# Designed miniproteins, single chains, continued (3): the designs that were tried, part 92

Each design is a single chain, and the fold is of that chain. pLDDT is the mean over its residues in the fold that is shown.

## One batch from the design tools (miniprotein)

Design m11170
Fold by ESMFold2-Fast:
Structure m11170 (fold): chain A 60 residues (1-60)
Amino acid sequence: MSEEQAEELGKKYGLSAEQVKGAYELSQQLPDEVTLQYLVRDMGLSEEDARELLAELKAL
């Protein structure tokens, strides 16, 4: 993922570019269910926003 992609996704979901890059790395290494739990519990996203972000990260 590029810095520009991370910044744009961060702006959309209220996350820093660093947080988005971390979520992307996690999505590449772990099952979707585990990544969703991280986005909701540790990043504080709603379940809806977490699912949308995960789908966008998977599309990269």
Scores: mean pLDDT 83

Design m11171
Fold by ESMFold2-Fast:
Structure m11171 (fold): chain A 62 residues (1-62)
Amino acid sequence: MKFSKEQIERLKKVAEELKKRIDEFYEKNPDASSEEVARFIADVLYELGTEIDKILEEEKKK
């Protein structure tokens, strides 16, 4: 196993946040184009990817 229990919990929270943001985007923008949806998902993944990198880097230093 490569990840600690704490890292797994933090990664689960990141996944929950991604789902929440996508659900909220669709609720607020039901007529959004596929390009707008893709752009939003890309932006969210970039932001959350940074948080994932931080979680993984914290383990490497300890």
Scores: mean pLDDT 74

Design m11172
Fold by ESMFold2-Fast:
Structure m11172 (fold): chain A 58 residues (1-58)
Amino acid sequence: MGKMSREELTERARAAAEAFGLTLSEEQAEKAGEIAAKKSNGYPTAADVMEAALAVAR
């Protein structure tokens, strides 16, 4: 896949959190997406997004 957009990262973060029964606010989902993107230089795996979403939800 190509480099993910901010909107795609936000959506994936929200979906990852929902898989664990957590609901992120829009701001939390954006922050999780940014963390995942920075760690992966814009190419986050599902695991990167999930880890970031869980970190922000705490």
Scores: mean pLDDT 75

Design m11173
Fold by ESMFold2-Fast:
Structure m11173 (fold): chain A 70 residues (1-70)
Amino acid sequence: DAGEELKKIAIDYVEKNGKITDETVDKMLEYAKKYLSEEEYKELKEEAEKLETPIDKVQYILSYAEKKGL
């Protein structure tokens, strides 16, 4: 389940760094790209970039993955 792996990435980065960072977001986007079309990935990345904080971006990525059945 790609959605569960995305959650694991977020949890692993919190455990290692004590918080969600832009590096967490980048890693999650890189993973999600494997399961999305080029157009879906561009949409996800563009919408995530509009959000202010890394944690909001992570929440959006997880919601997007759920919506796409990942």
Scores: mean pLDDT 81

Design m11174
Fold by ESMFold2-Fast:
Structure m11174 (fold): chain A 88 residues (1-88)
Amino acid sequence: MIAELLERAREVAKEIEEARKRIEAYKAAGDYAAAQAVLDELEAKVKAFEAEVNALLPSLSPEAQAVARGLIEQLRAELKALKDLFNA
């Protein structure tokens, strides 16, 4: 269970990294609508992952809960950095 959450968090983090390059490329091309669509898709994925983690929290040990909360905080921070890039 926690190992699956770790793998999912890594997948989302990779998508955020790839999206950074896509957003930069779309902005350089003047396609702000495509850049916004990439950002919106990632926000939806981060929210879906957060909901999945929250559903599992009551069944996790206190130590596993701390790890799960840390994963959410990390993904939120990475998403915020991407939003800052889009607004630059």
Scores: mean pLDDT 82

Design m11175
Fold by ESMFold2-Fast:
Structure m11175 (fold): chain A 62 residues (1-62)
Amino acid sequence: AAARAAAQAALDAFVRSGMKEIRETGQKVADEEGFDKAMEVSTELGRKLAEEVAAQRAAIAA
């Protein structure tokens, strides 16, 4: 019970950290290579974050 709650809190922190990294990377790419490239990079990072979140949720549920 306590371990599952701690794992969920860690996942929430991971999501916040991942979203911040995507935002910062997207902004850097937008500044250096333009909006279209920033959109491609942000989309790919968002997809990877979603996959990692799904895997961690599955582990918490197991």
Scores: mean pLDDT 81

Design m11176
Fold by ESMFold2-Fast:
Structure m11176 (fold): chain A 91 residues (1-91)
Amino acid sequence: MGLTPEMERDVELAMLEIGLSVARIAERSAEARGNPRSVALSREMAALLREEIDRLRAGTLTPAQREEFRARVRALVEEDNAIVAAERAAL
């Protein structure tokens, strides 16, 4: 009586698609600010999200791949947070 596997997959896909949209907005924002490293991070995040969406849709996603995806997302978020903090400190 909880979420069906199809509903859980649809929710996960929707969250990944939202993440992809946010990454695209972040890329445009970074381009407007003239920060090439933030542009590169946003592009890497978008590529990572597309790869995860493809694996999830194909039903080939392994637990090891999920762990690797989470670790890579964390690393990108931490680097982006450091860049944003440095930009704010420079103001």
Scores: mean pLDDT 82

Design m11177
Fold by ESMFold2-Fast:
Structure m11177 (fold): chain A 78 residues (1-78)
Amino acid sequence: SVPEEVRELLEKAKKMSAEELKEEARRLYKEDPSKLELALLLYSFAEIKEIRENGVESAPDLVDEEAELKKMEEELKK
């Protein structure tokens, strides 16, 4: 089963815009760096929403998932 904390965040995420999700991910990481993986999950969900709204040109480069994850980590630090 999905942890309760993750489930709560995903339920909130359904109601949020991509921009709001990215800000929430950054806030979560800044408040608790141990939650990096949850913050990356929210950031990834925001990117999926941007693809749905703006088309695939906003999509991350998933052919190099390690580089993309590092890029997301750097975005969370901003």
Scores: mean pLDDT 72

Design m11178
Fold by ESMFold2-Fast:
Structure m11178 (fold): chain A 75 residues (1-75)
Amino acid sequence: AEAARRAELARVARWEEALRALRASREELVELARWLLARAREAGVETALTGLTPEELAELLRRRAEAAAALEAAA
């Protein structure tokens, strides 16, 4: 019983570390955004998101991560 609880606490700790890294590494999010925009261009995909700058898309990804964390906390 306690082993399952410790496994869940370990998963939560890893998730919290990932969120801290995400918030701290805005530059890495901008690089991810540039990569995603390049992939969309190669795929011929046109969406509202492909009109964004890499910095704007990185900010959207950050906000989505924060919203996901808030929903997780509310569940």
Scores: mean pLDDT 69

Design m11179
Fold by ESMFold2-Fast:
Structure m11179 (fold): chain A 99 residues (1-99)
Amino acid sequence: MVEIEVENPATGRRGTLVIEVDGVELSPEEQERIRKLAEEKRKAGATPSEVIATALDEVARVLQRRADETGDPSLREAAEKVQAMVDAIRAELERNRAA
């Protein structure tokens, strides 16, 4: 189970994104890596949506790696769902920059 604080860009509401993965917890090192990547993006002047996309991208990569190592289909499904969210956020950000 992974808990990440996020702001919904469509509604402006703040909330917590909870990712539940059967039988898998992120290690303290993996959680620190996610936080460090988010902090580096903030330090570089990234928008909240870019920070969120960066954090979720790292979560998806961790889940995909564990799916590859364990062969667990629920980990693969979780990774695909998180990656789809990242892709959607990044597509919206690119569209807004191009406009």
Scores: mean pLDDT 70

Design m11180
Fold by ESMFold2-Fast:
Structure m11180 (fold): chain A 65 residues (1-65)
Amino acid sequence: KLSDEFQKGVVLAVLGRIDEAIEYFKKALEENPEDEETLEALVKILEENGREDEAKKIKEEVEKK
């Protein structure tokens, strides 16, 4: 159920490559907009890294669908 893009995002996040992890999570959401786990992971990584504005924008864009 988790996409390959999501798994890449997780690995990049563990390696501290946060910007790339965020991009892969965004790609995973583009492929599966209804994937709650990917949305929650993306929002969480953005919030935990001080990027709350981006987290809000992503939630707004995905929730419209």
Scores: mean pLDDT 76

Design m11181
Fold by ESMFold2-Fast:
Structure m11181 (fold): chain A 117 residues (1-117)
Amino acid sequence: SGKEVMELGNKATDEIFKIVTDAVNSGKTKEGEEKAVKIAEELAKKAYEVGPTMAENVATVVYIRLDGEAAKLKHQGKNELAEKVREVGRLARGAMLETLKKLEKEKKEKEKLEKLS
């Protein structure tokens, strides 16, 4: 359901934030980015099961929430961590929108094949 997917979006955002924070503290930023992108891609797939509008809405919520966390970190003087959280927020949103585009393409190809059969 849309409500369940939005709750998953909130949980995924919190997990991404923790992964990025841990990655910056450990110097494993690339591994953290890769993990965050995978979480975002799986979230986009689940949101798409509700519909493409839900997938877009969830991608926007993830981005806005991570940008908000980055703003809080900047206010605390944690500028480097804030910039990385903001960067990963953009990467996560991008990955979710690319996943949505791929799923829409696959759906259109299946519909074409069914019409030719």
Scores: mean pLDDT 88

Design m11182
Fold by ESMFold2-Fast:
Structure m11182 (fold): chain A 77 residues (1-77)
Amino acid sequence: EKQEEIEKIAREGEEDPDPEKRVEYQKKILLLLGIDEELAEEYREAALEQLRLGKVTERARRVGAEVKAKMEELEAK
């Protein structure tokens, strides 16, 4: 049930031409998965910076790894 809502939000985000809306959809998905608002905000900022530079940044990789580790920890519970 929650998985279907997440997939719908992800699909709408991919079809949206606005990069800021795409990042906002990603943040909503992270919050639904149980990620803290602070970490979700850092992910949003890193994604916007990456978009501005037109390439993956070291900051975006660190934040992405932190989010992945948190998600694996939540799944283990």
Scores: mean pLDDT 74

Design m11183
Fold by ESMFold2-Fast:
Structure m11183 (fold): chain A 56 residues (1-56)
Amino acid sequence: MTLEELKKLSEDELKELIGDIFRSRGIPVDDDLLEKLAKDYIENPSLLQRLINMLK
């Protein structure tokens, strides 16, 4: 996904994307953490891009 595609996602869609990335890496995440991360990444899309790059 490109950064532009990430910016178009809603908070709920970002939450699901982050959850899927963490689960694909075998990292357990709870709903509270996912909600916090989705909000943080809406404010700072570059942080989401960094997360995706680190988990590839």
Scores: mean pLDDT 74

Design m11184
Fold by ESMFold2-Fast:
Structure m11184 (fold): chain A 109 residues (1-109)
Amino acid sequence: AIDEALAEIQRAGDEIARVFEEARKTLSPEAVEKIREAFDKALPHILEMARAALEGDPEAARQHGDRAIKVLEEAKKKSKDPKAQEALDRMIEGVRRIAEAFVRLAEAL
């Protein structure tokens, strides 16, 4: 259970890293910077989610995950670039998988 949750977090994190790598190759520098700014705003919520999960609080982990997703969804709505919106969608899905894994980790503790 714990090892499986940690492995899923690692896989989802690697996917988010791939989204940034692909964005650097396919999007304008301005679009990449907007995606980076969106992730930077989501990151505190992701870290709070991880902390809540390690403290064994699945409800707090879920709430922080929802906040991280909302930040990325708001960035997607403000984007005029369909490719940037696609990159943000992949990032939202990655964060959602991380959130589900952290909730499972909290429940296993």
Scores: mean pLDDT 85

Design m11185
Fold by ESMFold2-Fast:
Structure m11185 (fold): chain A 65 residues (1-65)
Amino acid sequence: DLDEAVMELTAAVLGTVTGMEIDVELRDGAFVVRMPVEDREKEEEIKEILRRHGKELGKEVRFEE
């Protein structure tokens, strides 16, 4: 799925830039994102970027710890 590949690439780039391990899975029509909570401000910024990209792709984005 191209939408899944785009979201996975976005997460990989963000993980590389921030030094965080970010995993994204397409599950039941939604993107499920897993990442460690090390810095709450960075977490919220990353979440906002991923939510925005998911919205552009027409899919829900969920975050798990």
Scores: mean pLDDT 74

Design m11186
Fold by ESMFold2-Fast:
Structure m11186 (fold): chain A 67 residues (1-67)
Amino acid sequence: EEKRKEIIEKADRYAEEFVKALSDPEKAQKLLKEMNEFIKKEAGDEEVYREISRHFAEKIKELLDKK
């Protein structure tokens, strides 16, 4: 639970940085890679990885709608 919350918070930050970097494809791609590596390393569980990946996608959508 605690570890999952920490990973989700970090995914939210990656989503915010990704949206800010949309005009810079190299930076956006690097952020996606870092996020994916972080989740795989910390989650250790396929279900947790899937949940966080979905959360990340939904967060990007929300951020784009709010702009």
Scores: mean pLDDT 73

Design m11187
Fold by ESMFold2-Fast:
Structure m11187 (fold): chain A 80 residues (1-80)
Amino acid sequence: SEAEKLVNEANELLGKVPEEKYVEVAELLDLPQSVIDAIRKNPEKGKLYILQWIQRLAHQGKLEEVRRRLEILRKYLEEL
């Protein structure tokens, strides 16, 4: 499905983010404060927390919201 393809891409892109940058990425992608706070407490789980939030969005059919965030993430990674 399109949702599965987007989640797979999110997983691959997030895997390129350094651990110390997951808070910055979550803020850049305008994720909820609860997710940002969870990453601050456990930076090693940053990828997991961001990916789980994106998976929920995709499961809810909010594919355009996922696509916009992946575009932002791709541009961010080009500047690392």
Scores: mean pLDDT 89

Design m11188
Fold by ESMFold2-Fast:
Structure m11188 (fold): chain A 55 residues (1-55)
Amino acid sequence: APSEEELNARLREVGREVEARFPRAPVGSPEDKERLAALNRELARVYAEYLASRR
């Protein structure tokens, strides 16, 4: 299993990418929504792996 440090680093990187791709203004193109949904899915997956690695 990946280390807590590795998971935290990846989670932070995914978070930065979500923030970078999150449009500040204007918001709402279908492509932006699809990108955000994909990044949210990746974030949820990384977080689930982190929780599964805990005792």
Scores: mean pLDDT 66

Design m11189
Fold by ESMFold2-Fast:
Order: C-alpha cells, then structure tokens, then sequence
Structure m11189 (fold): chain A 55 residues (1-55)
C-alpha cells in the first residue's frame, strides 16, 4: 500500500512540475509565477497530508 501511495504522489509531483514549467514558458511576470508556485505547493501539500493520514 505504501509503495502505491508513493508512486501516485510522485506522479502528481511530476504533473505539478510540468504545469509549472509550461506556465513559466508563457508568463514573464515573476510575481505571477511566485503566486502560481505557492498555489501549486499548497495543493501538493494537501495531497501529501491526505496520503500521510491514510498511512
């Protein structure tokens, strides 16, 4: 069970990194990039917390 949760988390992390990369390619405003990064990090942290609670 733990390995499956870790694989799913890694997949989510990869998707988040890809989304951020694409956003950076289209956006030049550093403040907007930082806000978007913070939002993505918050979402990722929630996913991590949920996975941790299930363990």
Amino acid sequence: MEQRLQENLQHVEQQVQEILQQFKEKETDEQKIQSFEERLQRALERVRERFQEKL
Scores: mean pLDDT 75

Design m11190
Fold by ESMFold2-Fast:
Structure m11190 (fold): chain A 69 residues (1-69)
Amino acid sequence: MRVTVRSSDLVAVLERLRAEAERRGLHLVADLLEWRPDGDDWVVTYELRFLTPEEYRRLLEEERREARR
């Protein structure tokens, strides 16, 4: 699922989607795809994924491996 929001609205949007994921027993992961300047703010596009606890654990293990390099 792709969402495009202004940086100033991002917190409210992510809080709403996180609450939705939590109700479903899932983890919300937001992957930044694009950001563009728009006056004094930014318009950002994220790819949003709802991951099971198992999928989320695999993602964290992969990111931890990359962080060690």
Scores: mean pLDDT 74

Design m11191
Fold by ESMFold2-Fast:
Structure m11191 (fold): chain A 87 residues (1-87)
Amino acid sequence: SMAEREKKLQEAMELLSKAIKIASEKDRYVAMAIGVAMGDAILAYRTGDELLQKAIEEIREVAKMAEEVDKEAGELIRKAAELLESI
């Protein structure tokens, strides 16, 4: 349902927001990259499935960068990508 899709998007955005907070304490560039990926995912969700898949791939790449700075931040970003893939 659309309500379940919106709930998954909201949960993914909450995870990315937590990752930004953690990353911002250690690396401003990584925090900014997470923020950009978050914005791209929101826009992609509203525009179409092909763009959403590209946004999920971008989030997974950002997870690799975040993992090098903070393991918890990387894990939160990976969980967000899994939620978005399940939409």
Scores: mean pLDDT 87

Design m11192
Fold by ESMFold2-Fast:
Structure m11192 (fold): chain A 98 residues (1-98)
Amino acid sequence: MSEEVRALAEELSRLPFEELRRRAAEALRALAAREPDPETAALLRETADRVAAGDDLASLDARYGAWRAERAGDLESAAALLALSRRMAARVDARSVE
């Protein structure tokens, strides 16, 4: 992940969790629309729906979409997906302390 994507993800990490989830779902749908492989496009759309619905595992796995978005040159989508994944990882870690 590039320094630019990391810096953008840090800025986005200041947003409320629900706003990050919304942006990440939009990013996954944008990636699906650009994906030439119909099976991969379907998986991206399904993941976007799960993220929007509050699925913790889909939110954690958003980092894989971030890598794909960065390789496609979509740094804003990559940053949103990375920020959501990091925030979800922190929430899972906090739950494990209980």
Scores: mean pLDDT 77

Design m11193
Fold by ESMFold2-Fast:
Structure m11193 (fold): chain A 91 residues (1-91)
Amino acid sequence: SEAEEHYQKGLELFKQGKYEEAAKEFAKALKATSPSDPRLPEMIRNLAEAVVQLIPILGEEEASKFAVETLGPELHALVPALSAAVAEVLA
């Protein structure tokens, strides 16, 4: 599936330390994923982990802005869930 292809590409990019590219692929996977898909929390968590890895590079404010922009308007409903996942990764 389109979601699976983007998700696997995101995981490979994350493994390579390419966190910005990984985050973009995870967002594409989320866009192609049904809101009722049981894997949705896992995909949001992996996007959150990529965003957290960008904090030392971009700073917290720019990493947060990047995350919202990467989700785009179609995925704005996921911003609270992503924010919660980022907070959980940082805890």
Scores: mean pLDDT 85

Design m11194
Fold by ESMFold2-Fast:
Structure m11194 (fold): chain A 88 residues (1-88)
Amino acid sequence: EAEVLRLVAEAVEAALAGDLERAEELAREAARLAVERANREAAVPLSPEEAREAEERAAERLLEAVRRLAADPAAGREAVARLRERAA
């Protein structure tokens, strides 16, 4: 979980800095790791196709959240601090 939270914090930081390409890359990596970890812990693992679909949905949600947080710099900075605290 710590690694996923760290990547999400970095994605928000990148978006706040105006680096949307980096933010998108980091959000996709966070989504991939989150789905991989959830699948490892699941009683019945997702198929590779199901995992890919879950990764795409998670990436879309993370990107939407990152863009919303970057639109409000004060909220974005608070979210980064909270995510990094939880990752520690």
Scores: mean pLDDT 81

Design m11195
Fold by ESMFold2-Fast:
Structure m11195 (fold): chain A 109 residues (1-109)
Amino acid sequence: SEKLEKMEKLLKELEELIKKKAEELVEKGGIDDPATQRAIKALEAIGIVTAAEILKKLGIELGPEEQAIVEKARAYLEEVEANLDELTPEQRKALEEVKKAAEKAIKEI
């Protein structure tokens, strides 16, 4: 369906943005920095949660294993949001940009 093709395109664009932002954070902070690792994991978690929200909008049910992955990603994002002071301003900006892109993708479905 046209909605599935649109979903695939939007999710691919979001994945490419997440990859780009993760690479920029590694370049600036270093891969061994715990704050950099936390921020990258948060970017990946936004991708997982966004995919789940889009699938839900399309009436597609997730299996138990996929639901567990999504719940873990949501819990991690809640922990990161509670501890934003542990992230640098650049890491917080990357999260905000990816969240805005994710919200836009969900609205376009």
Scores: mean pLDDT 88

Design m11196
Fold by ESMFold2-Fast:
Structure m11196 (fold): chain A 63 residues (1-63)
Amino acid sequence: GAAERARAAADELRRRGDGGSAAALGMGWQEIEKGLITAEEAVAGLRKGGLDAAAEALRRLGL
């Protein structure tokens, strides 16, 4: 499901040496699952923080 794809995307970012983006993606996903933010708000927040790789990975999940 979407959770497994989110975990796979975070693992890929870690393999590329981007642990910060991986952690940010994981936190954004948890907030979406809890209903605290929308996927669009999470992507916008990551981009505002300069975490473009995390934002792009989250966008590709097709939520």
Scores: mean pLDDT 81

Design m11197
Fold by ESMFold2-Fast:
Structure m11197 (fold): chain A 92 residues (1-92)
Amino acid sequence: PMTLPTPGQALLNRELNELLRGIAEGKLTPQEVVDRLRALLDELGLPPEVREALLARADEVAREIEENNASPEEIKERVLELFGAIGAALEA
């Protein structure tokens, strides 16, 4: 728990805003969102066990979006949930 965002938390917030904008503009597929998230998790330097758990969750989100033919609103909701989990892991 930190009183101010770390560089990692600031990067996470920036990437979230860029992804939400891309989704709103129809420029990103669900798979592209997940691929960018994988790159972000690697860049954040999380412990291997935490990174693997978050990657597995990202893969589940991608599968769920594909299977349910999710709307842009549903995709945004899933992305927000996933970024919340990453933020919590960074603060742990």
Scores: mean pLDDT 72

Design m11198
Fold by ESMFold2-Fast:
Structure m11198 (fold): chain A 88 residues (1-88)
Amino acid sequence: SKEERIKALETLLEGIELALEGRFEEAKKKFEEAKKKFKELKDEEGVSMAEGGIKIVEMLEEAPDPALVERLKQTIPLIKARIEKLKE
């Protein structure tokens, strides 16, 4: 449903925001939750986004990387736009 897809995207967004705060363990839990929700929805793009988030967080845990941080920041407005479109 649209509502379940919105919840998956909101969970993905929470993961990104936690990662930007340096709360990597909490971010990974949110990305795993979002991945599960997207799999239930058969949303391959959503699964890929969640897996990408997990990988970026794992890389940031090993070493600071400003380029990866900027990549995460750039996904926020795109996810927010998808949520707003689904609410219409």
Scores: mean pLDDT 87

Design m11199
Fold by ESMFold2-Fast:
Structure m11199 (fold): chain A 90 residues (1-90)
Amino acid sequence: DVEEATEKIKELLEKAEEKLKELKAKLESPKAKAAAEEAIEEIRKAKENIREEVEEAVAAGMSPEEIVENTEKQLEGTIELIKEIDKAEK
């Protein structure tokens, strides 16, 4: 269901935005802080087009559940990368 997938993705994006805001407050590296701010901005942009992107992915043959799972993995990967940037800056 495109509507259910859209709602779940919206929740994932909102949770990721909050996690990134909390993470940004704990980061020491200016580069990591900049990466966190860029990620927050990208999430805000993604929130404007959730339904359209879900509909396009479904048209390309993805299931709504696969779209939700892929979005979650991408958000987790972004948060992990920012943490790695912070640790690498010495």
Scores: mean pLDDT 83

Design m11200
Fold by ESMFold2-Fast:
Structure m11200 (fold): chain A 65 residues (1-65)
Amino acid sequence: MRPSDEDIEANAVLISAIVAIHYKASKEDLEREIQRLREALARSTDPDVKAALEGAIKELEEQLK
């Protein structure tokens, strides 16, 4: 099994988002992470990676409320 370039990028963005969630990043930082996750989601082809990205986006959006 080999990750594509898009999957590698998506995994890096997911790790960044998890760190932001864990450390209670500022609203501006959360908005930036959401943008990066959405861009990664648009390029991702793996359904498991897409599901993880969608989950991370949802969690960050809930924190912005």
Scores: mean pLDDT 71

Design m11201
Fold by ESMFold2-Fast:
Structure m11201 (fold): chain A 90 residues (1-90)
Amino acid sequence: MKKLEEQKRISEEIGRKIAEMGENFFREYGEFLRRTSRLMREAEERVRAARSLEEQARVYEEAAREAGRMGSRGGEREFRWRAEELRRRA
């Protein structure tokens, strides 16, 4: 009897830890996605308002720096690449 109660307690404790890790992961990931999506929207709006390729490149360079500060290496590389392409075509 005591051994079954101990096994149930361990199972419930493991279940709680897995759920807590999942909640923390989805919370941090959700916040990261929200910030990244906002940065992308703001960058695209500023690009549409830009009157030259040089201005568009500067917008993407600023977005790359912000993505880097957020820890988004993928976003930083994408925005940097877009800026370099625009400067090459300017």
Scores: mean pLDDT 77

Design m11202
Fold by ESMFold2-Fast:
Structure m11202 (fold): chain A 68 residues (1-68)
Amino acid sequence: MPTKRVTVTVDLTKSEEEILAEVRAALEAAGITDEETIANALEGVRIAIELERREHPDLTTLDMTISL
């Protein structure tokens, strides 16, 4: 499969659900329409957000690059 990168700015003060919805919109805007690919990317983002919140609790925004 061709490798794509999608960059999205997330607000770490928002709920996980809101952040994942914004990431999903960014993936769709980049032409990613495969539900399995989107679901796998969102699971990775969920884990990354949880780790960043624990390591850097004072961060309010984060630029994330998702490799597909």
Scores: mean pLDDT 78

Design m11203
Fold by ESMFold2-Fast:
Structure m11203 (fold): chain A 74 residues (1-74)
Amino acid sequence: KEKEIEEEFYEKAKRLLQTGAKLDNDTADEVIKLVLEKKYDEAKELIMKKAKVPRELANGLIEGIVSLKEKLEK
């Protein structure tokens, strides 16, 4: 149940981060953790710093992860 939803969420969120920003597995895990803690600004800064991508792309990735979490929780 909760474990299965978490596993699917992490897999899809990591894939989104790796495809969109080429983040390594450890950084992707940290971004996902920050999003789950609702620390969206810290998550965006981490993506921008590690992937050297513009704020707009980082924001879009965070929004994608949040939307994914909302869909899997329902």
Scores: mean pLDDT 78

Design m11204
Fold by ESMFold2-Fast:
Structure m11204 (fold): chain A 78 residues (1-78)
Amino acid sequence: SMAERRAQARQAVDAVVKGAKEHGEKEVLEKVKKSGEESGNPKASKLALEATKAAIDGDFDRAVDLLLEAADEYEKFE
């Protein structure tokens, strides 16, 4: 369901925020960027990076929306 998808995306957002606080924003962004490059899906990679930046900035609703869009792009091509 959409509610379940949003709840899972919010858990991912919370994990990003925790990671940024524990390891620093640069390390989290570099890990997301590397993961995206390894996926071979540049559109999903860009959306995941934007979601990570939104999460770090405290815009959790935007981060969830962008993560769901990234997941849809990954499912479309993977």
Scores: mean pLDDT 82

Design m11205
Fold by ESMFold2-Fast:
Structure m11205 (fold): chain A 77 residues (1-77)
Amino acid sequence: SVAERVRELARAGKLEEALELVRENPDNGDAWVEAAIGLMMAGKYDEAIELARKAEELGSPRAKTVLNNAKFMKSRK
């Protein structure tokens, strides 16, 4: 699936390729979630929050948890 490809790219540190794939599939909420998780792992919490909000808007069931985690990680700075 697209979300699985995004996860693989993000885990490999290929964040720009992961983000490009998400932009090519903008209605796939789970792909936005996987990209947000990748951004969190890279310490890019503001960007992760924005992508997680988009995933929540699209109805992805994991989006709210990822959004809350990204906000929490940002608050620890």
Scores: mean pLDDT 84

